# Ledger of designs, part 32: designed miniproteins, single chains

Each design is a single chain, and the fold is of that chain. pLDDT is the mean over its residues in the fold that is shown.

## One batch from the design tools (miniprotein)

Design m1154
Fold by ESMFold2-Fast:
Structure m1154 (fold): chain A 77 residues (1-77)
Amino acid sequence: AMEEAVAAALAVPGVRRAWASKTRLGYLVHIEAESLEAAQAAVDALRADPRFPDAVGIAMGETEEGAFATVLLPAEE
């Protein structure tokens, strides 16, 4: 579920905030982290998690407060 992916991202050290949005192609998981390394670790954790097959990193970058990442978890009806 979407909530499980958010919880998995939040469990990664250095992740400050995570939330998800439902789209037609699945769920977008949004991640705010203290560093680019922490954001990458959260993306890698979601991609390695067998509960989230075909997880795809969409965006990642630095912010003034750390870093962000967005991961698509594909889910069709």
Scores: mean pLDDT 82

Design m1155
Fold by ESMFold2-Fast:
Structure m1155 (fold): chain A 90 residues (1-90)
Amino acid sequence: RREALSAALRRLAQAAFENVDSAPPEVGKEAREKVSRHVTEAQEALDAGDYDAAVAHARKAGEVSIEATTDPALKERVRQAMAEVERAAA
């Protein structure tokens, strides 16, 4: 579970950062800072063995990322990564 959740969180982080990097610079900067914070909190929760908190923080990172872009393919990639995090935690 920990390994699967760690891998899923890494994929979500990659997709989320790709999403915010595609946004206009000012919007992308604020979104990137929020995504970084939530990803860090998710990683800390995972390291502590708090899988529920890790999923909650990962979900927040994905939601911020989706709001920052208009690219439907990047939004879908983040949604798939979020679903994978929830499945890995179950």
Scores: mean pLDDT 80

Design m1156
Fold by ESMFold2-Fast:
Structure m1156 (fold): chain A 74 residues (1-74)
Amino acid sequence: MQLAQQHYQQGLQLFQQGDYLLAGQHFYQSGELFLKAGDLEGARLSYGQSALAFQRAGDDKGKAESLRKAESLT
């Protein structure tokens, strides 16, 4: 739980600094960790933020994978 939140916070800081690729990676890792912890809402939100960050970075593959992960959560 704490590790997932730490990656999410790191992603937010990197996003604000304009490091969108690294922000996307941290948000994605946060999503994976929330998912493993059973926090489906935290995972969905983190994957969504990852997709936005990868879109800003021009990483179409990262965006597509992050969106697929977010959409798979019910």
Scores: mean pLDDT 87

Design m1157
Fold by ESMFold2-Fast:
Structure m1157 (fold): chain A 70 residues (1-70)
Amino acid sequence: VAALAAALAAALAASDAATAVALLKQLDALTATALASALAALKAITAAHANAVTAAYNTIIKAAVNALSA
C-alpha cells in the first residue's frame, strides 16, 4: 500500500493523469473511501485551479503518502 501511495504522489507531482488514475484505482481497492475521496476532491480542485494550486496539490499528496508510509 505504501509503495502505491508513493507512486501515486510521484505521478500527481508530474501531472501524469493516466498513471495517477491507475494508481488511485489500486489504492481505492486496497485502502478505500476516505483517502480515495480526498484524492478525488484534490483532483477536482486541481482541474479547476491547476496553476494556482499545484504547490498545495503536491503538499497534500506528500502528507497523505507520509501518513500511509508510516
Scores: mean pLDDT 62

Design m1158
Fold by ESMFold2-Fast:
Structure m1158 (fold): chain A 58 residues (1-58)
Amino acid sequence: VEEFLELAKKIIREALAKGMSLEDAVEQAIKALLELAKQGRISETVAKIAALLAGQEI
């Protein structure tokens, strides 16, 4: 969980650096983590929670 939370935070920070809103940055993190869930690396529930939590902690 912590590994994917840190990945989500990295994606959000990079998106914000490109001028995206926080909501759009979180959406990018959700999409990236859901792609990992599709590959069987994590559950979809964990992917969504990690991305949303990362957005709140940024």
Scores: mean pLDDT 80

Design m1159
Fold by ESMFold2-Fast:
Structure m1159 (fold): chain A 55 residues (1-55)
Amino acid sequence: SPLQISIQQFRLLAEASEYYLRAKLSTDPAERERYLRKARELHEQYRKLVAEAKA
């Protein structure tokens, strides 16, 4: 349903934001890069859901 899609979109953005924050707090460059990669993956999933909602 459209409401469930909207909720999932906001959840993905929230999770991406958490990983961006973890990256900023990380002192290890390799760990920081892993968190940034995860954040980008979640943001891409968000983009896909936005595209699907537009048909």
Scores: mean pLDDT 82

Design m1160
Fold by ESMFold2-Fast:
Structure m1160 (fold): chain A 80 residues (1-80)
Amino acid sequence: SNIEKIRKLYDEEVERRLAAAPPSERRKLRFQADVDRGVMDLIEAVAKVLGDEEFGEKMLIKHLAKTFGVSEEEIKKRIE
């Protein structure tokens, strides 16, 4: 599903950032990743309650775009 692709894209980016980060910055990156994943979990839970996977996909794309500092269109291209 697109939600699984979005989650995988996020996890791969977090792993890349952690691998590149000096030890002093890894704690902050892990904390930010925990917060971001909590927001994603909430979005998916709301989408499930509504029975609206398209809403969930849209909100997750928006969240990743903001988190990565890119456009929503760029995130959509990466999951196509």
Scores: mean pLDDT 86

Design m1161
Fold by ESMFold2-Fast:
Structure m1161 (fold): chain A 78 residues (1-78)
Amino acid sequence: MLSEEEIEELAKQLVESVEEIEKVLSQKEKLEEQARKAGEEGEKKAKELVEKLKELLEAAKNGLEAAKELVLKLQEAQ
């Protein structure tokens, strides 16, 4: 079985991965501005990419929340 310390380390790695995806998504305003300068084709591609990133981030956040609940239950299990 994983130790509590190992579970915390895995949770940190998951948080870092979510933060990286979120950082990319936080650049959506710059991406949309560049797309506007490229015209309609660029705008469409940028919007599609942003929506895909949002879906991936939401899935990752849901996974992180489930992992946090698991860690909490394991730590509170007496």
Scores: mean pLDDT 66

Design m1162
Fold by ESMFold2-Fast:
Structure m1162 (fold): chain A 69 residues (1-69)
Amino acid sequence: DDSRQNLVDAITAGAEEAAKKGGKKGEQEIVDLAKMAADMGLTEAAKGVAEIAKKYGYDEAAKKAEEYS
């Protein structure tokens, strides 16, 4: 349980860092993190990644991330 929450927090922090980095690489890292979270069964983390993408104005990345949640 705690380990799962730590993974969710780490993925969310990674998405925030990728969003702050920006550019095509940052957008791709956001999508990759959402896919990784979904592959691990962490649907909540994938949704969190999509919300971070929206917050930073990466609408296309956010839409792709939502497909994984």
Scores: mean pLDDT 81

Design m1164
Fold by ESMFold2-Fast:
Structure m1164 (fold): chain A 74 residues (1-74)
Amino acid sequence: SKEEILKLLEEIRKKAEELGDKETVALVEQAIRAVEAGDWERAEMALAGVRERAKELGDKETVELAEKAIELVR
């Protein structure tokens, strides 16, 4: 559901803000705007960006949150 996706995005955003990761914050904000606009293709692309960045940083928790959000967008 849209509510579940937005909840996951807010969780990722909060963690990124606490870590000072401005790049992940920007990607999450892009995903939130896309979800609110009903642009599911853009939402999936932004979430894929969050997932790839989290993989590079070794952040398994954010990878799992992003993958769960991608499943809900599909």
Scores: mean pLDDT 85

Design m1165
Fold by ESMFold2-Fast:
Parts: structure tokens; sequence; C-alpha cells
Structure m1165 (fold): chain A 92 residues (1-92)
């Protein structure tokens, strides 16, 4: 779990760097990978921490972008993250 958590945190860091460069599509790809990894973390609190950071980045992308395709991708992923966080909170 610690190794998966650390890898997810690295993906989040890379996503923040992509966001700073204005590469919103790459940022979404990286946080999507972090979500996939978070769902395999057995420590519910660590999984929730990763998903919370993904939620923050996706909301930042939505505020910054004017591209309707990027908005759509970010909104869909936010919906999936919201469901995952809800399910995990019921188990914590």
Amino acid sequence: DMSKYEEAKKLIEKAKEAFKKGDFKKAIELVHEAVRLALTIEDVSKALEVLEQVDEILNEILKATTDPEIKFEAEILLGMVGIARGVLRLQS
C-alpha cells in the first residue's frame, strides 16, 4: 500500500506540472492513472487522500480551461472520483 500510495502521489505531482505548462489533457491522463492506482490501495484513508488531490486538480483544470472537450473529460472523471470517494467513506 505505501508503494502504491507513493506512486499515486508521484502521478499527482506530474499532473500538477502538466497543469502548470497548460497541458490539461496530459494532466487529466495522469490523474486518471492516479485514480486507477488509488482504487487498488487497501488503506482507505490513503486512497481517499489521493482521490481528494485528484478532485482538487480536476477542479483547477475546469476553472482554467475554455476547451469544451477538456471540460467534458474533467467533469466525467470528477463524477467517477465522487462516486469512488463516497463508496470509500462508507467503509471508513
Scores: mean pLDDT 86

Design m1167
Fold by ESMFold2-Fast:
Structure m1167 (fold): chain A 92 residues (1-92)
Amino acid sequence: KPVVVPEPESEREAVERIARLLANYIDAKDTDPELAEQYKAEIDRIIARLSPELQAVVRETREKIDAAVDAGKRDEAYRILQEGAQRLVELV
């Protein structure tokens, strides 16, 4: 959807915000599903404005995080987030 407020001023700021939202998503996914869906929607709004390469990395990272959280492996989900964040930083 058209805007987030405040909007990231650069792809680096967008990547940092996405990493924070993914961490919040992991924390909320099993305790507050409605809040987790809000974080997911915010991530989807931010990535819609990024390059296709960045969008692909964010989607792949989120899918792996979802699988890890659903398996009860929160530590693995945070590890996936850290690796995904590093890949995103390398692309900006």
Scores: mean pLDDT 80

Design m1168
Fold by ESMFold2-Fast:
Structure m1168 (fold): chain A 106 residues (1-106)
Amino acid sequence: DAHRQQAQELLSQGLKALQKGEYEKAIELFEQAIREAEKAGDDLLLAQAYRNLGSAYFEQGKYEKAIEYYEQAIEYARRAKEKGDGEAELLLSVSEGLLRRAQEKL
């Protein structure tokens, strides 16, 4: 699936931008990854992209936006878990932890 492969590549690029502190670039790359993951219908990739988008906003100190995107990540991770994706349970747990951390900043 070309859309799945493109979403994975965009996620990888976004994570590299995030690690370099290029938050605006990371956000744009994660938003593109979300669009490609939506076209692929891949709930696990959507959960990963929303989690990383939330983390980019968290690093900018935009905690309300981080919370919104972590909640989206949790929803897609739950859907992926219901479909039997083995990685979804860990992603769900991590995303719930990130949500709590962002809520504590408010």
Scores: mean pLDDT 91

Design m1169
Fold by ESMFold2-Fast:
Formats: sequence, C-alpha cells, structure tokens
Structure m1169 (fold): chain A 56 residues (1-56)
Amino acid sequence: DLKEMFNETLKLHVGKELPEEMSLEEAFEIFAKEAGLDEEAKKELKEKIELWLKRQ
C-alpha cells in the first residue's frame, strides 16, 4: 500500500515508477532520491510513515 503510494506519487510528479517487488524501505529510499527530497524532508516523511504504520 505505501509502496503503491510512493510509486503513484513518483509517476505524477517525476514520471518514474518503482518495481512492485521492492521492500517498503527500498521503495522509500528510491522515492526520496528520485523525488529530490532533502535530508530534512526525507526524515519528516519517514517519521510520518512510521507513525502511520504503528497506528494503521
């Protein structure tokens, strides 16, 4: 689900796609690099994802 959201966001904003078979952590790292996220933005997004995963 989160991997699909990253892939969808990348397609809309960067025009790139992520392989479905990748882990969530790998997809996040590729998404952050392809989307050009700064270290601060990457940390903020990761914290939001971790919070979402804990709360479903």
Scores: mean pLDDT 69

Design m1170
Fold by ESMFold2-Fast:
Structure m1170 (fold): chain A 62 residues (1-62)
Amino acid sequence: MMTLEEAEAMLKEDPESAEAWTALGDVYYHEKRYDEAREYYEKALELDPNNLYARWKLASLK
């Protein structure tokens, strides 16, 4: 799994990477910062609407 630093670095190189947004969502989800996690998963789904993992995580967040 990516660290926060790795996910942020990926976003700096490719701000439209759905994978990077999903990784940020996971970092914040593990920190129990669910509002931030939700926003990052939503961004990942905007970039890749077939991202079933991000969709499932959003469903679990409310």
Scores: mean pLDDT 77

Design m1171
Fold by ESMFold2-Fast:
Structure m1171 (fold): chain A 95 residues (1-95)
Amino acid sequence: EEEENRRLVERARELAEKAVELAEKAIEAAKKGKIEEAKKHLLEAEEELGLAEIELALLKKFGLATEEELAELEALLARAQALLKEAEALIKELE
């Protein structure tokens, strides 16, 4: 049970970290004028973020994570959301 709960927390963390990585790639592609690549990475980041949000909601609903783990995951999601907004703004500005 505890090991299973830890795997679910790690799954949510990996999804959130993937969203951050993809959002950073979207920003980098946009800065290089590669708008199509930037849009692709943005969509991929949005998908990973959505999955991470679902996993976080389930962890909260079923009490499967500690308060510290939830706070860490929420911070990662907030970072991913901020980077996605930056990527969207940059893509829009360059079009």
Scores: mean pLDDT 87

Design m1172
Fold by ESMFold2-Fast:
Structure m1172 (fold): chain A 82 residues (1-82)
Amino acid sequence: APELPFPTRPLSAEEAAAIREVYPDSDLRAGDRVLATTTPEELLEIARGMAEAKRKAQASTGRDGAVYEAVYGILKAALSIA
């Protein structure tokens, strides 16, 4: 694709449901674009990482909180390609 330098695929309904079981506040929906090489297992691992990073960010103060928010942002970007 002229605007996307890497291959992407649509998220399946089953993957979206599994992600919501791990991270209920997930904004990911069936049909959202993810890296074509990312497996359903890797998506679930990233979703678990996001849930944990968000929890730790809310429980942390100062620099540690900022680090967990940054990790959350990186993992969120890894799940979806705009």
Scores: mean pLDDT 70

Design m1173
Fold by ESMFold2-Fast:
Structure m1173 (fold): chain A 73 residues (1-73)
Amino acid sequence: MITDLPLADLNDAQVATGEAGLARLARKEEVDGARQAAAPVTAALNNEAMNLVGKLAAEGLTPEQFRARVAAA
């Protein structure tokens, strides 16, 4: 489930990468841009934080909501 993301397992560098990614996507808010960021290119990086950013962006989460979720995890 989307609510069961392993946010507690992310280190500070991965959290910062996730926040930066979400901030970029939130500013753009283009459907194609958000889809492309969450698509195979992000998956090919095999980066847990980037995969989570793509999933959270698809759900419409803001960087503020992502920070709150990480803090709660």
Scores: mean pLDDT 56

Design m1174
Fold by ESMFold2-Fast:
Structure m1174 (fold): chain A 97 residues (1-97)
Amino acid sequence: MLEEERRRVEEGARRRGLDPEEVRRRLASLFTAGSILFAGGRFNAELGDLEAARADLEAAIELFEEALRLYEELGDERGAELAREKLREAREELERV
């Protein structure tokens, strides 16, 4: 559940001496921006704009890699798994362009 996901991030941040609110906001921003760029990359690939598709997908990969690093630092294995899944999807799309 969304509430349990929030609690896991907050607990992980507290154990690491990080601000739980700041970490949660950063993770939300990284996933939102990454998802927008991933969708943009797929859309540009469908339009035949391979240069724009590659740029968007590479940017999405960087954002999801940052999210993965944060989840691993927090010890949130479920969050890390989600980030790895998003990275796999983005890398597979990049291989197609």
Scores: mean pLDDT 83

Design m1176
Fold by ESMFold2-Fast:
Structure m1176 (fold): chain A 71 residues (1-71)
Amino acid sequence: MPLVLSEEAIEKLRKLAEENKDRTEESPELFRERLEILLASNPEQARALLEQILAYSKDPAFRAVAAELLA
């Protein structure tokens, strides 16, 4: 079954998606650092976020980071 995200995590995902719509300028290194911290604290929520990034992101650098962290 798919992982259930908290309401706070869903809100952060929506905000991140809106920021990424206008901003292709967050560095892949900063993005990776944020997700590594999330994976260490909440691996289930981090995996769900990474899956959404792979589904919806068009940026190949961010997709590569998400694919690497999901492996």
Scores: mean pLDDT 67

Design m1177
Fold by ESMFold2-Fast:
Structure m1177 (fold): chain A 81 residues (1-81)
Amino acid sequence: SLAEGLRRAAEEAARAAELARELGLDEVAAVAEEAARALEEAARALEAGDEEAAARILEERVRPASAALEALGDAFAAAVA
C-alpha cells in the first residue's frame, strides 16, 4: 500500500539521519530527520483516511526535504568517501 511505502521511506530516511549524525553531518541529519517525520505523518494521515492531509504533507514537507537532501548529496558523498 502507499502508506506502507511511505513508512519504508521514513525508515530509510531515519537510517540516513542516524548515519549522518554518526559522521558529524548535522545539517544533513536534520533534513533527513524532517523527511522521516513528514513521511511518517503522511502515512498516518493515509491510514486515517485523510488523503488531502497526506497529499499536503508530501507536497509541502517531503518534496522540499528531498530537494534539500539532493542539494546536500555532494557534501554527504564527499564526507563518506
Scores: mean pLDDT 82

Design m1178
Fold by ESMFold2-Fast:
Structure m1178 (fold): chain A 65 residues (1-65)
Amino acid sequence: EEELLKRTLELLEKAKEAIEKRDFAAAREYLQKAAELRKQITNPEHLEEIKKRLQEIAELMNELS
């Protein structure tokens, strides 16, 4: 579970970096990989952490558009 969380958060961080660089194609690929790993996570605290990171990414996308 911890390893899945760490890998999911790493993918979300890479997606954020790609969005900041305006590489939306790479960002989409990282987000898709993170979404697949998230489906394997059942711990509510881990899901809440992932949700916060996704909200941060959505806010960043809105600011850059």
Scores: mean pLDDT 80

Design m1179
Fold by ESMFold2-Fast:
Structure m1179 (fold): chain A 64 residues (1-64)
Amino acid sequence: SEVDKLIENIKEVGKKVIKELAEYFGLTNGSVEVKREGDEIVVTVTVGDLVRETTISIADLLAA
């Protein structure tokens, strides 16, 4: 589906960017987790000891 393709693209691009940033700062645990929760996509970014979570509406993402 279009949503599954978007989630996969977000995972791939996000993982690459966060990994490169973490390596640049000498950190060993840069990661991105993308999960679908009903009508929303939950994105969790971890870099070192920092964890941030954000929620994006699938409808808003597809309309953008």
Scores: mean pLDDT 72

Design m1180
Fold by ESMFold2-Fast:
Structure m1180 (fold): chain A 74 residues (1-74)
Amino acid sequence: SRAEALRTGAEVLASMGDYRGAGNAYREAGDILAAEGRYAEAAQMYRNASRAFAKAGDEASAREALERARELEA
């Protein structure tokens, strides 16, 4: 699936130190999974995006991704 391809791409980007790219890919995977009603998997992708953005020094994107994950888990 497109979401699975994005998750795999994010893992590759993170392994290369491209944490900003990884965060963007995880966030997009989360958006796709949320649109499909797969909320638990979407929340996991948003948590992965939050950690990646934090490693990239992008605290604002990290916080936004974490808030989206929490909203889906409530």
Scores: mean pLDDT 90

Design m1181
Fold by ESMFold2-Fast:
Structure m1181 (fold): chain A 119 residues (1-119)
Amino acid sequence: MSSLFMDDEEFEAVTAAGLALVAYENKLSKEEIDKLIEDAQKLFGVKKETFENALKGVEAARKAKSIDELIEIVKNSDEAGQVAILLEAFRRGEDLRKLKEAATPVAKRVIDMIEAARA
């Protein structure tokens, strides 16, 4: 169903971000994360680098102490990292509006979809 709205690159970024959030929430070990990267490549075509960028995004978002720090992290992150940061912010109940201004078109589209789902 995601492939009906997203191109392959957008689907890869969103899939990597979602799996990265699951990895952090479940406190996966390095070996479990490496296995998850392999499975994501095999099942969904997610590149290792894309997944690693998403993991860095979640880690940075969890360490951010303010929305202003989170905005700076988004601006300096790759697309998959940005999607992961925005999904972590959404999970935490943060204000997504300011994050949209720093986001790529793909990450902004994900936030627009999240806001539509909440309406």
Scores: mean pLDDT 76

Design m1182
Fold by ESMFold2-Fast:
Structure m1182 (fold): chain A 83 residues (1-83)
Amino acid sequence: MSESEITARFVGFVLRVIGAVLEGNKEEAVKTIKEGLDYFESTGNLDEAIEFARFMKRVAERLGVPEAAQLAEDKIAELEKKK
């Protein structure tokens, strides 16, 4: 995939998570984070996947979604072991 496509997907997942939290739909926010983490892992670029997971952890912490923050942290640990 092109770098611009990766960036567009990254931004898209972030905006979807923020939108879900603003709507009070924490379950959708967690689901969107899972989809984004799985998507970036599937690209085979572990560095991009780890950066996405780290960014999503910070977003989840700022938005007060501890379940999503924990999910992102677990994925970071998993991906770092694959490097």
Scores: mean pLDDT 80

Design m1183
Fold by ESMFold2-Fast:
Structure m1183 (fold): chain A 87 residues (1-87)
Amino acid sequence: MTVEIYDAGDLVLILVRDAEGNVLHAVITESETLLEALELIRQGRYDDIANLPGTKAHLTNVSEEEALKAAKELSGVEPKLVMTIEI
């Protein structure tokens, strides 16, 4: 799976993609929560991400455009892609 991390100031947007490039999950968290969210993603424990104190949104069945809009609305900052990782 490919994970893309966008910086949105005090928040981060995490997009999880399948091998075909489809967005499976969009997670918006406080930046301090990023490493815990990534570990849960690596373990496939998506239901637990919503219970992290820093999580603002967990979206499924959304496009990249919809996820980026949600991150901008919540943060007030234009999201910028900063990292892509394989997990």
Scores: mean pLDDT 87

Design m1184
Fold by ESMFold2-Fast:
Structure m1184 (fold): chain A 67 residues (1-67)
Amino acid sequence: MKRILLVAGDDEEKAKELAEELKEKYGFDEVILLVGKSREEALEEARKLEAETGARVTVVDVENPPI
């Protein structure tokens, strides 16, 4: 199953750094940066991607990274 990571936040530098770390640690197939997007907008985009592609989408906020 294809795994996509969506990283949302206003800080482009933090978003890129977090995306790279999580991709390396968890092995996501694709990473999409949603700079300037809210968590709510990112979740809406994730649902759309899951419906269109059948991929598993994980949403992460730069302010609340997964533990």
Scores: mean pLDDT 77

Design m1185
Fold by ESMFold2-Fast:
Structure m1185 (fold): chain A 63 residues (1-63)
Amino acid sequence: MPLTTAPEPLPPSVLRAIADALGVSEEQVRKAVELARQGKTAEEIAEATGLTPEQARTVAEMA
């Protein structure tokens, strides 16, 4: 890669741990992290991924 301007994505094991803790899928967590890094609010993340706003906030805090 010539250069990278974005943060390194979270490892799959970390996504799985978050998903297990929240009782959701790894896919939902991955999408939530992506949206959080784009500056989306917890409510927007929740609506896009099917998480609750509380779950979305937890994921955003880790992003």
Scores: mean pLDDT 75

Design m1186
Fold by ESMFold2-Fast:
Structure m1186 (fold): chain A 129 residues (1-129)
Amino acid sequence: DPLEEQRKIIENSSIAEAVALLESAILNDDQGLIDALEEFFGIKREDLERASAGDVEATLRLFEKIAEKYNDEDVREMVEAARRGDVERIEELARRSTAAATAASTLAARGHPAAQEAMRRLGLKAELV
C-alpha cells in the first residue's frame, strides 16, 4: 500500500523533514505523497496547496496540525505567538527549538510580519522550506 509506506516515512520524519516533504509533494504534484500528508496531519488538501502557495493563515493551520501530530509544544507555542504578533516570544522559541525555528522561518518566508521581524533580529534568513 503506497499510502501506508508514505505514512511510515512521514511518521519517522522530523518537523523540518516533514515541511520539506510537503513542499516537495506540492511542487512535484506527487498525489500519493499529498494523500499521505493529508491523512497523516488531518489537514485539507486545499490548505496544503494554499500554504505552499504562500498563504499565511493556511501555513499557521498547517503548523498547528504538525504540532498536534508530533506532540511538539514549541511549535504549538510558536503558532500562538505568531497569531498574537509576539515578536519576542517567536525569537525565544526559535532560539531554543529547531522545529520552532523551521515554523518561524516558513511563516517569515510567507510574509508573516511578526515572524519576519523575529527572524531579522535573529540574523536568520527567511527561506522557503
Scores: mean pLDDT 82

Design m1187
Fold by ESMFold2-Fast:
Structure m1187 (fold): chain A 64 residues (1-64)
Amino acid sequence: MQQSIAELEAALAAVRAHRAELEAEAAQETDPKRKTRLETLALFHDIAAGSLELLIERRRRAAA
């Protein structure tokens, strides 16, 4: 079953919060390997947030 718009908005908020945490951890990380991994995870969360925004827009348009 498709998620409600409210559930998708909650998921988007969670993804944005996790991205901010990953960026903060990356800024404090002194190990280059770990820093790169945290930055990569933050990038994946950014992509996920963009995808959720598009899905929410599509669902709002379809919901009537």
Scores: mean pLDDT 81

Design m1188
Fold by ESMFold2-Fast:
Structure m1188 (fold): chain A 83 residues (1-83)
Amino acid sequence: MDEFFIKLIKKLEEKLDEVLEKYKKGEISKEEALLEVEEILGLAEIVLGLAKITGASEEVLKKIEELIDKLKKVIEELEKDLK
């Protein structure tokens, strides 16, 4: 079970990195980057909910919460005009 959630966390982190790379290269707008990061945040919150109801370890829950915190900080920086 924990391995499953760790793999999901990694995929969400990879998606975030891809969105930020495209934004830095000017391939997508700030508005498009913000929407994509908000979608990843929504998915991370769903994953947290699933982890809680399936009884995942505290270590897994903490990693998901750390990813959610990171995503919220990225959204805040994008809203402040990152580019």
Scores: mean pLDDT 82

Design m1189
Fold by ESMFold2-Fast:
Structure m1189 (fold): chain A 96 residues (1-96)
Amino acid sequence: SEEERRFLLAEAEVALYTMNAALYKKIADRYLEKGDKEKAIESYEKMINDLQKAIDILREALPHASPEQRAHLQGLIERLETDLADAKSYLEEVKK
């Protein structure tokens, strides 16, 4: 169905943004190890942007999801909101 297709596309986009966010965290951590705070900040900001985009996509999908799909999407949003809070914390720590 078109509804199922929309749901699958949303999941695929979210997976891409979350994978990119994880990559930017690894890049930021490596820049910190090398003492390059400026590039670490840039990478954490990209991580934050990608996590926020993933959350926005999931929130947009919620009104169109079945009750079972909604429970799954809400669980993903909760995990990503935690990751976003952590990312913002990493950014503030580096700015010291």
Scores: mean pLDDT 88

